# Ledger of designs, part 89: designed miniproteins, single chains, continued (3)

Each design is a single chain, and the fold is of that chain. pLDDT is the mean over its residues in the fold that is shown.

## One batch from the design tools (miniprotein)

Design m11090
Fold by ESMFold2-Fast:
Structure m11090 (fold): chain A 60 residues (1-60)
Amino acid sequence: AEVEAAAKAAIEKATLDGWKQAKELAEKLREKGFVEQVRATVKVNEDMRAQIAAIRAAAA
């Protein structure tokens, strides 16, 4: 459907724009020596997603 095609296009554009912003931010944070803080934040987010997925699987 046209709505589904439009939704996919919007998600792709948002993902591309978000990736560009994240890359620029990561480069600036790296210059300031915050690389370790960024890595720690990413790991926490991955662990959170894994825990949520495990809880949902156990509930099913």
Scores: mean pLDDT 65

Design m11091
Fold by ESMFold2-Fast:
Structure m11091 (fold): chain A 95 residues (1-95)
Amino acid sequence: SMEELEREAYRLTGEHSKKAYDELLEMIKNNTPLSVLQEFKEQRVKELEDELRSRGFPQLFVDLGVSTVQNVMDFVLNGNFGGAMRNLNSLTNLP
């Protein structure tokens, strides 16, 4: 069903976003240079995009997943940890 596809896409997006959040937060705590943080962001976006495409998800779910992981990382990079956490929590509270 569409609901099952949506749930699986959100599960994968949530796993990638949480991993990106945790790793990016540690990199920031260790004073990692901005250039390396930006490279990390690009790699995590591509990783999720490639995973969703390889599993045959429709472009809509690929675009939403990419947007979500980018938003989580952008919130962290801007010091808006509450915004990042709210986005992560929305992925885990799905039916």
Scores: mean pLDDT 83

Design m11092
Fold by ESMFold2-Fast:
Structure m11092 (fold): chain A 76 residues (1-76)
Amino acid sequence: MTEVRREVIPGEEPVLVLSIRTAPGDEPQLEAPAGWALAVVRRELPDGSVLTVAAFSPGGYEKAREAAERALEREL
């Protein structure tokens, strides 16, 4: 089953983080809105599910990537 968790990191350049757990092959296709950066990281879990973490930010790819990596580490 698909499970979705959302969080917002507030600030001048906010970050929206989505953590999505799916079956293999059901990984989400995600696109950033105009002016926002998107970073996507994924990990296959021991139960055979796939964890996809996506971070969106107007603050650029580095900020989005750092948020996505940190969120992935918390879910492992």
Scores: mean pLDDT 79

Design m11093
Fold by ESMFold2-Fast:
Structure m11093 (fold): chain A 93 residues (1-93)
Amino acid sequence: SMPPLSVSDLKVYGYGDRALVLGKVSGVKPGEVLSVTVTDKNGNLLGSGTATVLEDGSFAGLVTGVKVGDTVTVTVTAPDGQTATVEATVEPG
């Protein structure tokens, strides 16, 4: 009965062996906490974290184990258990 979770404007910026994951979400309220996981193309976990949704719908999380040029899958999980998955290439930060 909650609106579908969606993620837009997702960017992953690499800084050595760590990366900043930035995006916008809909289907969640400002102040809710998202789980963020980053996997490689084979489904291996590279990093995870949490991000709080801001009043403008933006979020930011930090992950390790990724580098510039990697193709990654970012999975965002809302408190109600809905997930959204976005593929991205890690860009220079």
Scores: mean pLDDT 80

Design m11094
Fold by ESMFold2-Fast:
Structure m11094 (fold): chain A 84 residues (1-84)
Amino acid sequence: SYTIHVARVEPAEHPLVEEAVPALRGVVTPADRVTVAVVLDENGTPVATVIVVTGADGETRVFQTPGSEVLKELALARGTAIDT
C-alpha cells in the first residue's frame, strides 16, 4: 500500500510551487491555501507529487507534478503521514 505525506506550503514558500507548476506562476497569493502531497510506494520511493490550491473563495484546483526535491523534502519532513 502507498503512504501519502501532506504538508501546508507557507506563503513565503509559494515560489517553490510556482517553479514546480508553471501554470501557477503569478497566480498564487498569500490568501490562498496551498498544500503539497507526496505519494510514497511500498519501498518509500516518491511516485507522485500533487499540489492543491484553495483560493479565498473556497475554489480548489489540483495539479500533478514531478515536484521539486525541495517540495518532496518539505512534505516528508513536516507533513502528516496518511496510510492508504
Scores: mean pLDDT 78

Design m11095
Fold by ESMFold2-Fast:
Structure m11095 (fold): chain A 67 residues (1-67)
Amino acid sequence: SAAKEAKKKEQEEISKLIGRILREIGDLWQKILDAKKNGDTKAVQQYLKDLDAKNAEAVKQIRELEK
């Protein structure tokens, strides 16, 4: 039972984490699209850097949960 409970908690935490990550990434993509529409190339480049950093951090967090 302990193994089943641990697996259930792990899956719930992963689902919550993925949901949060997807929302934050979605928000960044919306900002990129808005900046692109407005011709703000500096904002586009900044948000793309933020997106790269967020993706790297998200991958790291998910990998830590698999240990």
Scores: mean pLDDT 81

Design m11096
Fold by ESMFold2-Fast:
Structure m11096 (fold): chain A 60 residues (1-60)
Amino acid sequence: MIQDYAEFLVKVVKALGGDQASLNEETATILLQAYAPQIFASLNKVQRQQVVQQARQLLE
């Protein structure tokens, strides 16, 4: 689910000492590829954008 993947990405960002300012489309893509490559590979472009957008909102 997009929500579950967004929450996972938020946990990864926080574990690395990051915050919303450190999470953009580029860094989110890198983190998903590094820490959840199977999830990243299973998502299409629209779903990846939705995960990034939702994760940014959760970090506000």
Scores: mean pLDDT 78

Design m11097
Fold by ESMFold2-Fast:
Structure m11097 (fold): chain A 85 residues (1-85)
Amino acid sequence: SAKEDIEKIVAAISGLTSIEEKLNKAIELLKQLRPKYPEKIILRDAAAVVDLVVLGYPSYLLFEASGEEVTVENVIEWLNGKSKK
């Protein structure tokens, strides 16, 4: 399920040492979900945890004003913006 796939991403990044490593790994694993979830899915809770763990604040909750459903692509694009600053 989408929830389980996102929880695996959270688990994978929680063991990493640096914010940059966490960002790069999260983007890598989210890109692998793109062909599996081409439509909008509920990512808010797990993506907010990824954002909090990586960046130290729940900025993802401000990213998607449309509510609980986002695309994997939207999350990847947002994280790429953070990593390329």
Scores: mean pLDDT 57

Design m11098
Fold by ESMFold2-Fast:
Structure m11098 (fold): chain A 72 residues (1-72)
Amino acid sequence: SPEERQLLLDQMHLIAAGSGVLLARRAKESGRDDVARRLLEDAERIARELLKSPDPRIVEGARAVLEEARAV
């Protein structure tokens, strides 16, 4: 269904944003603060767009990514 396809796309975007936060954490641990900042800004941008999703599970995932990004 179109709704199922959209959910899969949103889930892929959530994975990309979460991976960005993980990479930012590793960059920060390596002293590459500028790289970490750019990765966090990209991940937060993706997560903020996902907050507009009509699916509450996607919105919850996006909020989790934003909280994890804040902790880096």
Scores: mean pLDDT 88

Design m11099
Fold by ESMFold2-Fast:
Structure m11099 (fold): chain A 90 residues (1-90)
Amino acid sequence: SPKEEIEKLYEETKKQIEEFKKLVENKASPKEIEEKIEKIHELINELEDLRAENSSDKEIVEYADKLLEELKKKEEEAGELYNEYVEKES
């Protein structure tokens, strides 16, 4: 179902953000960090696409919007961590 697909993408995106934070903490190469950022963006775009495809279903839209807002906050926190890392190492 669309709701199950949205939930699966949300959980996968959260996992990728957590892995991104670990890469930053472990001082991984800029290339590895950038590849993880690209994957996170791809997953968020896929979730946004599923929201758009189900735009007539209010319950699905509200659920997707809630999860996208949570991912946006997690992505912002991860971005702040990465900026601190770049500032310290540069």
Scores: mean pLDDT 83

Design m11100
Fold by ESMFold2-Fast:
Structure m11100 (fold): chain A 91 residues (1-91)
Amino acid sequence: GMTKESFLAMLEHTKEIYLELLDKAPELVAQALKDSRQQFLDLLLKLGVPEELLPQVEELIDKMIEAALNKDKEKFEEAFNKLVELLEKHL
């Protein structure tokens, strides 16, 4: 199964890819977040994240989508970092 360490490393790698892609195709970042949302939430439940935290995770994903569409790299990174911090506390 996926470890906490490997999952967090995957998120950091994903952040780097999305930040690079925001300069070229911000709409693709927003679409990728929309398309992967349910699979990501399902993965969090399998990793032992409490169901009660999923609304906060969804709010942060929505903030990332909004920041991507606005080409706001600072707000995107802020929302992503808050998501990582939230998950790190509960994994």
Scores: mean pLDDT 87

Design m11101
Fold by ESMFold2-Fast:
Structure m11101 (fold): chain A 76 residues (1-76)
Amino acid sequence: MDKKIAELQKKWKEGATEAVKIYEEVSKKEAAKKLLEMTKEVAEELMKLFGPKAQEIVDQMLEEAKKAVEKLLKEE
């Protein structure tokens, strides 16, 4: 269980790193959109694999992604 969660978190962090690279090449809005879409995809996979037990982790990830998106859009 923990190993699969760690692998999904690693994939999400790798995707977030790619979003930062896209931000430098495209626009803040596109990078923010990509990050949010990736977070939703990982959240859906976690819910699909672990059901209600993943809800707390999913809520934390979505909250963290929203904060990251807000920071990107504010340039701060």
Scores: mean pLDDT 73

Design m11102
Fold by ESMFold2-Fast:
Structure m11102 (fold): chain A 65 residues (1-65)
Amino acid sequence: SEEDKEFAIEGLRNSARQAGLRATGPDAEVTVEVEVEGDTINVTATAGDVVLKGSASLSDLLEVA
């Protein structure tokens, strides 16, 4: 469902933000960007000079083929 999709995306956004904070510090300003391209979710977390990138499959997250 669309709610499940939004939940999955929000989870990835939160994970990326936490990774950014762990890489820099608790007072760091972390910007998280999420791009959905078909079945692929691309996540970028930026904290100062630190850039963390990851990707996930919606099909894998939602267990739909």
Scores: mean pLDDT 76

Design m11103
Fold by ESMFold2-Fast:
Formats: sequence, C-alpha cells, structure tokens
Structure m11103 (fold): chain A 70 residues (1-70)
Amino acid sequence: MEEAIDLWFGTFDKDGDGTVTREELKEYLKSLGYTDEQADALVARFDPDGKTVTREELRAFIEEEIEKKK
C-alpha cells in the first residue's frame, strides 16, 4: 500500500527543513486527483504569498482535504 502524504513527508524529512515548497504541495495535490488549476488554486489559498508552507499548516490543510475526499 502507498500513502502519498506519508511518502511525501518522508522525502521532505530528508531535507530537515520542516517546510514544503509551493511546487511540492502542488505535486501532492495533483497526485490526489486534482487538476493543475485546482492544485494552483488550493496552493494559492494555503500560501497566498507564494512562499513555503510549514509542516503544521500543511498537515491541517491536507487533513481537511482528505476528510472531504472520503
């Protein structure tokens, strides 16, 4: 079995930064079945300044999306 969020965080933990870039978040959302435009819109809402997203913010956001997806 594979869990996109688990694999994603595993990859980011290698950098030890504790944040995710806008591009990485977009890739994750697209892997969940969002279109490029939908992923961009979600990333813009989550990170309006186009900077990096903290680990805590990312987790809360993803949990909300997963809840709706179920």
Scores: mean pLDDT 63

Design m11104
Fold by ESMFold2-Fast:
Structure m11104 (fold): chain A 97 residues (1-97)
Amino acid sequence: MEELKKQALEALDTAIEYVRKAKEKSPYQEELDEVIKLLEEAKTAVENGDYDRAIQLLEEAEKRLRELYKKTKDPYVGEALIAVSTAITLLEKIKKE
């Protein structure tokens, strides 16, 4: 499962990068900062092997990103949402092994 964990961490880094890019032009600074916080906490949970905690944090981040994408139509928010969904799928696969 080391490869799936690595892929999940890479997806999380991608999500964080896209949220940071969205933040550069967004009026939703505080909302995007909260998403970054959730993603950073999820990354720490993955590193510690706490996949249940990571998935819970990522599901919250996904909800917030969906609301932001609906309001902004920002492609960076859309890309972050895809990356978060990918990370959740990878973490669920780790839990089944």
Scores: mean pLDDT 87

Design m11105
Fold by ESMFold2-Fast:
Structure m11105 (fold): chain A 70 residues (1-70)
Amino acid sequence: SIEELKKEAEEILKEMEALVESNDPELEPQLRKLANQLMIKASELAKAGETEYARDMVQRVLRLLQRAKA
């Protein structure tokens, strides 16, 4: 369901945020894996009509990845 997809997406976003805050370069592959999982969920949410939520989620992922590189 849409509610389950949103809940799963928020949980992955929180995990990604924790990885970025740890500033551990060994966790970069895990961060990338979580980002890929979120992009798939964003696509599913967009197909379900949650286009604004999906767009916001994609932007949050990109900002987290940018912070990890800095």
Scores: mean pLDDT 84

Design m11106
Fold by ESMFold2-Fast:
Structure m11106 (fold): chain A 95 residues (1-95)
Amino acid sequence: MTVIEVTATAKGPKEISFEKLLEAAKEAVRAYAESSGTKLVEKEEIEEEETEEERIVTLKAELYAESEQEEAEKTIVIKDESLGGVEITLELKVK
């Protein structure tokens, strides 16, 4: 079994609630898991940071792949215009 560490960072205007940014981060991780054929583990670590202009929510999770995968790091950036300027960055690292 291969473990993939996922760090999802959702960034948006301060007017967007923590709950909405966290939901966006969780949905991005779920969508990636479904598209990659991996299983999301419920072990989540959540961090919040606020600046003068923006709110940042970081979600760390683990994905399980049944097949062995080569050691790889990958970054995916998702921009969601429907959420008023939310940007989600997925950083993936095979353990």
Scores: mean pLDDT 74

Design m11107
Fold by ESMFold2-Fast:
Structure m11107 (fold): chain A 92 residues (1-92)
Amino acid sequence: MAAELRERAERLGREAERLLEETTPEDREKREEARRLIAEAAELYLRAQELELPETEERRRMRELLLRVIERVRAGVDVEEAVAAEREEMEA
């Protein structure tokens, strides 16, 4: 189960990257779809980790960061900006 979730997450992530590479500035709908795919991939990855790995403080912090990134991405923030914002907040 967990391995299947990770495989699906990787496939969705690669598809999102491909969509972003093919996207022109005018293709807002494709960018939105890529963000949705990235968010879904991250959620699947987190579920896989929960099933297989013991909870450590590092993994809990990473999960919290990824969940916040997912929410920002779904709200329309670029992935890099969402990650940078959450990392900055964690370092503060």
Scores: mean pLDDT 72

Design m11108
Fold by ESMFold2-Fast:
Structure m11108 (fold): chain A 70 residues (1-70)
Amino acid sequence: TTEALAGVVAQLLRKYLLEDGASEEEARKIADEVYRKAVEQGLNSTQALELAVKIAREKGYEKAAEKLAS
């Protein structure tokens, strides 16, 4: 389902944000935002991943964005 795919992307994003130095609270908020937008817009896994990369990069988490894009 869209929710399941968005959940996987959000989980990966949270993990990589933490590895890139984000706090637990910040990583959770960013991952929740990506999950919510992906579900609301009905994004597929590729689109949800692209959204996660974009948001991570916009917030200055270049390493997290790179890991998600690879």
Scores: mean pLDDT 84

Design m11109
Fold by ESMFold2-Fast:
Structure m11109 (fold): chain A 88 residues (1-88)
Amino acid sequence: GKELLLDKLRAEGAAFLQSQGASQADVDAFKATKTLDEMIDVLKKTLTPEQRQQLVDDMMKRMDELYKQGKLTDEQVELARKRAERLG
């Protein structure tokens, strides 16, 4: 359900942080987040503006795919988009 989506976003974001050369402490801090807002705060602290934009683009593509699969409502997609805009 909703928890599965957050777990997937955490795993994908953590992998992205590792790919960008983030410290293990920053990756672990991101993996320890419980909400999307906490994830955004760690990413804003850790990533450059260009890296954040790439991650936002990747996240929005993923959200669109989940929406097309009927796993997200219109309201959930719009909320996620607004939160992604805070990251970029």
Scores: mean pLDDT 76

Design m11110
Fold by ESMFold2-Fast:
Structure m11110 (fold): chain A 58 residues (1-58)
Amino acid sequence: MSSDEERAQGLRVVTEDFPGRVVREEPGWVTFENTGELADPERRREIERVLRRALAES
């Protein structure tokens, strides 16, 4: 299902290393700051890819 509109409100970001996207990281869970970028599927995919890499790096 497409929850882009729902997602584009309830997230916030608090990271220094990540350019203002990730607000909280928990085992198997990552929260994002809501911005218009998350409404764009391409942008979401890019961010997801970065997060996957970060998790793999850990």
Scores: mean pLDDT 49

Design m11111
Fold by ESMFold2-Fast:
Structure m11111 (fold): chain A 115 residues (1-115)
Amino acid sequence: SMMEEKLKEDIKEVLREKGVPEELIEPLADLIYDFLKKLGFEYRPGFKEEVLSLLFDPSAESFDKEFREALQALIEAVKARDAAAAEEALRRIEELLGIEFDPEKREELLKALEK
């Protein structure tokens, strides 16, 4: 849908602003979109500014601190192309949120880190 495409594009823009390499943006954005969807997040006006920006801000008092730290660890691991650290961060996010990432999307990200 148009709203799903808009959310995915906003995620990609935030990842670019955080310094994620262009070749890793698509697979990482796919994983982030997947967990937001599983958590029942609905796109709305201001979602990028009110939700996505705060999720990726380590100084924000909103959201669970451990979740924000795990998400930051994932972003830094992806930027460093550290597959082991990325896998650990993904596992931590799954434990904190009680979700499971799509295995195919997880594998695509980890493979992209090794290219």
Scores: mean pLDDT 77

Design m11112
Fold by ESMFold2-Fast:
Structure m11112 (fold): chain A 98 residues (1-98)
Amino acid sequence: EYAAPSNPDDPEEQKIFRDIIRAKLDELEELLAKGEISNNAAYLGLRKLGLEIDRYETGDWEKYEEELKKLEEEVENREFSQEEVEAARAEVRARIAA
């Protein structure tokens, strides 16, 4: 479990956070490749990683909770395509590759 850093500009803390997000991304990619999760489950997981990055960058926990509720509601109300999952994956990958 990631704890909020005492200094969010610390390169070591940033690396630890990125390694945590990368590990979660790799797990989602593995489960998706094995067909063990649905496109909706993969999309939800990937978008949650994006929200965790936003929370880390901004410290805005209230916005995180609001966006998480919206995301969960969206995923309950429609099916996501493989292309949408790939787009979400690419976005998370780009954000951690800096």
Scores: mean pLDDT 79

Design m11113
Fold by ESMFold2-Fast:
Structure m11113 (fold): chain A 65 residues (1-65)
Amino acid sequence: AEEEAVLKRVAEAEALFIKNRSNPEVQKIGLETIGLLKELSKTVPLIEAMKKAVDYGMKKLAELL
């Protein structure tokens, strides 16, 4: 249940990044989100890392869009 909720949220974030891919500010947020995921995945389980990274990316996209 928790993993499915996180994966659904990741898919929603991915769709929003793809829709706005031509925006340089969205590209920057995407790179920052990937960087955060890579750093977190070194120390926490992948699903937890994805949840934290997607929460960051979605917050930044909401502030921009």
Scores: mean pLDDT 82

Design m11114
Fold by ESMFold2-Fast:
Structure m11114 (fold): chain A 95 residues (1-95)
Amino acid sequence: DKVREVAEELVELARQPFSEEKLEKVKEILKEYGEETVLEALDLIEETEPVDVAERALEMVLRAAKEIGAEKVAEYARERLIEIGVEKLREAVLK
């Protein structure tokens, strides 16, 4: 399953410190597997990984997608990051 393979690779990269080499790897994944597969992989990561890991994966993929013009992936990642930020803010306010 290509979706699972991409999700596992993105999680591995998300756990590593930020680097230009890491960003280039994410761009390669987007170019090789395409936007649809990467979108499904991000959805799987959000369902199976802790929020902190999913957030890092979304940030990494957003940056790579913007640089190569992968508009669908960039829009999805941006929207999800905003939603995660709003949820964190809501939890901080509601005691």
Scores: mean pLDDT 83

Design m11115
Fold by ESMFold2-Fast:
Structure m11115 (fold): chain A 87 residues (1-87)
Amino acid sequence: SAMLEEIEREKERALEELRAFPERDYEVAARGLERVLEAVRKGASLEEIGEVAQESVDELRREGVEGRAIALLLRFAGRVQEIIRRS
């Protein structure tokens, strides 16, 4: 799917930016990105994708990850929702 390919490219860009962060922040945020992508692969609605993103943010907060890594995850989720909305 062209939509899935575009979302996969957005994930690769987010992972590249996350490589500048501490390894722990990278690991937890990358897990959140993958969870959002898996929801898309399973045909999740825009609302369900938002819920998965929020669950991932809650995990990042519990793991002590804040600020820029959380912002990257939320930006990725917003980009995913935009791609799906226009598809």
Scores: mean pLDDT 86

Design m11116
Fold by ESMFold2-Fast:
Structure m11116 (fold): chain A 92 residues (1-92)
Amino acid sequence: VDEVIEKVIEKLRDAGLEEIAQSVEETYERAKKEGKTPLEILRDILETVNAELRRKAVELRKQGKDDEAERVIALMDEVSTLLEKEIEKLRS
């Protein structure tokens, strides 16, 4: 769980999305303190990532930065796929 979440945070930071990376870290720490299972933590992170990256893409499109918005959507697909694969592995 830690490894995949760290990879997601690193990808967000590499893309210059520091505020979203911080939101993911805060979601992860909160879920751990609440005693959530690894599966519940990954679901919470997936929800946070999807919500924040969709919000960022909408913001960029409103600014006429369509190419940047498409890159954010591509990143959302990439990190969501990583999280969904780990979720599937834990459900097996």
Scores: mean pLDDT 85

Design m11117
Fold by ESMFold2-Fast:
Structure m11117 (fold): chain A 93 residues (1-93)
Amino acid sequence: MTKEEVQKVYLKYNKNGNGYLSFQESLNTVKELLKKYNLKVSSSELREYFEKFNKNGNGRLSTEEFGKMVLEVFRKLNKEKLGKLAEEAILSL
């Protein structure tokens, strides 16, 4: 996974760059990133991670919260190094 590939996927689903991602934008971004590496998580597991990092309960993640969620998902799949790269790529936009 390259930094540019992660940034391209993120921008595909968060074109407005307003620093917040809905559940659907988060779901689409993570699924596409995982698919590139033949990895998968269920929508229900992704929802649990989304709710864990949505500390304000407003149904949206900040870019920072989303980056941390992506890292945690990849960590669960024993791919923490890829998760750190993804988090850094997202936060550097």
Scores: mean pLDDT 79

Design m11118
Fold by ESMFold2-Fast:
Structure m11118 (fold): chain A 69 residues (1-69)
Amino acid sequence: SSASAEQLLAAARAAASLLPPAEAERVITGVTALLDQGDLEGAERLLLERVSAHAPLEAVFAAVRDAVS
């Protein structure tokens, strides 16, 4: 995976702001659990899979860019 644990957690939090509270909590919990296991690839995959089902990827990328600029 090309993303660090810190970057994936930041992306999960940014994406969560675009989701309903219950789904946001599930995404953050799932990503955090995989990162705690050292599964960076699994965390990235879970984040993309869940967020793309509930929010446009362009909106997610915009939120992540805003968070890091």
Scores: mean pLDDT 72

Design m11119
Fold by ESMFold2-Fast:
Structure m11119 (fold): chain A 91 residues (1-91)
Amino acid sequence: LEEALERFEAAVRRVAAALGASEEDVEALVAGWRRLVELARAGGASEEEIAEALELAARAAEAEVEGRREEALRLDEEALELLRPYLERAA
């Protein structure tokens, strides 16, 4: 999980640099995903499931940098869908 979080954060920072996003935007996005991880854990998600979702989110960020916007959106949606049952339980 630690490796997946680290990789996700690195991918987000690459996207921010490529798109000219502010450091505040990067921190907000990273904080948002850290909160989703926390809620998913509270809802009973395994570390493996959370890591898989973070890997999809990281791949989405990489696709965005490469101009594959439709692929990026789909990967982000898949990542959130993996966590959705746990997020609903945590609510």
Scores: mean pLDDT 76

Design m11120
Fold by ESMFold2-Fast:
Structure m11120 (fold): chain A 77 residues (1-77)
Amino acid sequence: GAAEVAELKAHIDVLLTERDEEAFERGLAALVARAARLSPEGKRELLAHLDRRIAESRDPWRRRKAQRLRDALAGLL
């Protein structure tokens, strides 16, 4: 539901600041598992959130992290 989508958007924002690669990969796996249970509309909201984060970021490192999350979530549509 809407509350879970909001929580996953917050989780994405936390993951975009994660510098530990192992912690990032664990967080990405947990995000994908939770996102897989969302409606197609909920999944599209997460992709739109990531598209905004990619467009807003001037940091190449943050853009690469956001792209990795986007690619993983896009596979769920």
Scores: mean pLDDT 87

Design m11121
Fold by ESMFold2-Fast:
Structure m11121 (fold): chain A 61 residues (1-61)
Amino acid sequence: SAVEEVMAEVLKVLEENDDIEEGFYEAVEVILAALKEGRVTVDEAQALLREVRAKVEERAA
């Protein structure tokens, strides 16, 4: 599904970026681009953003 594709892109970005801030910004851009393109709904985009934020907060602590 498109949500699974976007999630895979987001997770790859977060895993490949050792800089948590750079990874966060790139992941947010991926989600926003997917929303703009209609690949995901607003609700799905919010869920993806919440997961990215949780991952970043966990790494920053």
Scores: mean pLDDT 79

Design m11122
Fold by ESMFold2-Fast:
Structure m11122 (fold): chain A 90 residues (1-90)
Amino acid sequence: GLKEELLKKLEELVEKLKEAIKESSLSEEEKQQAIKQLEALAEQIKEAIEKGDKEKAIKGLEALKGLARYLNREDLAKEAEELIEKVKEL
């Protein structure tokens, strides 16, 4: 169903963002902090999707989009935007 597709795509996006952080020019301390924040945010988005909370899911995905842009990964920002559009169909 749509929730299963959203959760799978979220997991894929989060893993790509983790790799982008690891490959970035950020300090090791900044990388650790970014990954910790990403994992916490991913859990919140997952819970919101599972509960059908569109508003929380969209806000969380907008934060992932912002992180992707900060990492100069416009491709991942686009993936986050596509997930936002799919969440609206929930």
Scores: mean pLDDT 89

Design m11123
Fold by ESMFold2-Fast:
Structure m11123 (fold): chain A 108 residues (1-108)
Amino acid sequence: VPSVEEVVEKMRELAEKYRESDPRLAAELYLAVALGAVRRGDLELAREFLRKTREILGLPDAPLTAENLLELLETITEEERKENPEISEEEWEEDLAAFRARLEELLA
């Protein structure tokens, strides 16, 4: 089983590979690392990959907060939501609120 460090390095390599051809995929990979780091309590790693995600999307640097992570998640998943109009606005808002509550608990 690969170590967490090996998984992070592979995700980073894959993100860098796709940075120019598919910057959205690169951003998704970096955001996944940041979210995983928050769940593990590795706030330094989470800040690094939040910064990388924002940089690829052309956004200014921002502090590690539930709000900033949710903003990136919404930005990255907006295209999937547009392709799946069957997902109600209310259902999406409920899922987002639950995810926000979990992030606020982890970052408190």
Scores: mean pLDDT 71

Design m11124
Fold by ESMFold2-Fast:
Structure m11124 (fold): chain A 97 residues (1-97)
Amino acid sequence: MKEEVVEELKRLGDEAIRAAEAARTLSPEQQRDVLESIGRYLIRKVEELASKLTEEQRQKLLDVARRGAEEMISAPPERAVEVLRKTRDELLKIAEE
C-alpha cells in the first residue's frame, strides 16, 4: 500500500515538474496561470492519495502540498521547478514513513 502511494506521488510530482518546465516558454502572465493550476491540481491529487494512508501522514502530506503550492506561486516563475522538486521529495519522505 505505501509502495503504491509512493509511486503515484512520484508520478504526480514528475508530471507537475514537466508542466512547470513547459510553462517557461510562455508569457509571465500565462506562466502564473499555469503554476496556479498546477498548485490546485497537486493539492487535490495529494488529498485523494493521502486518503489511503494514516491520519497523521494525511495531515502532513496536505500541509506539504499546500505550502509547496503557495511557495511556488509566491516565488519568481523560474523557481517553480526547484520548489516542485523539493515538495515532491518531502511528500515521498512522508509517504515512506
Scores: mean pLDDT 82

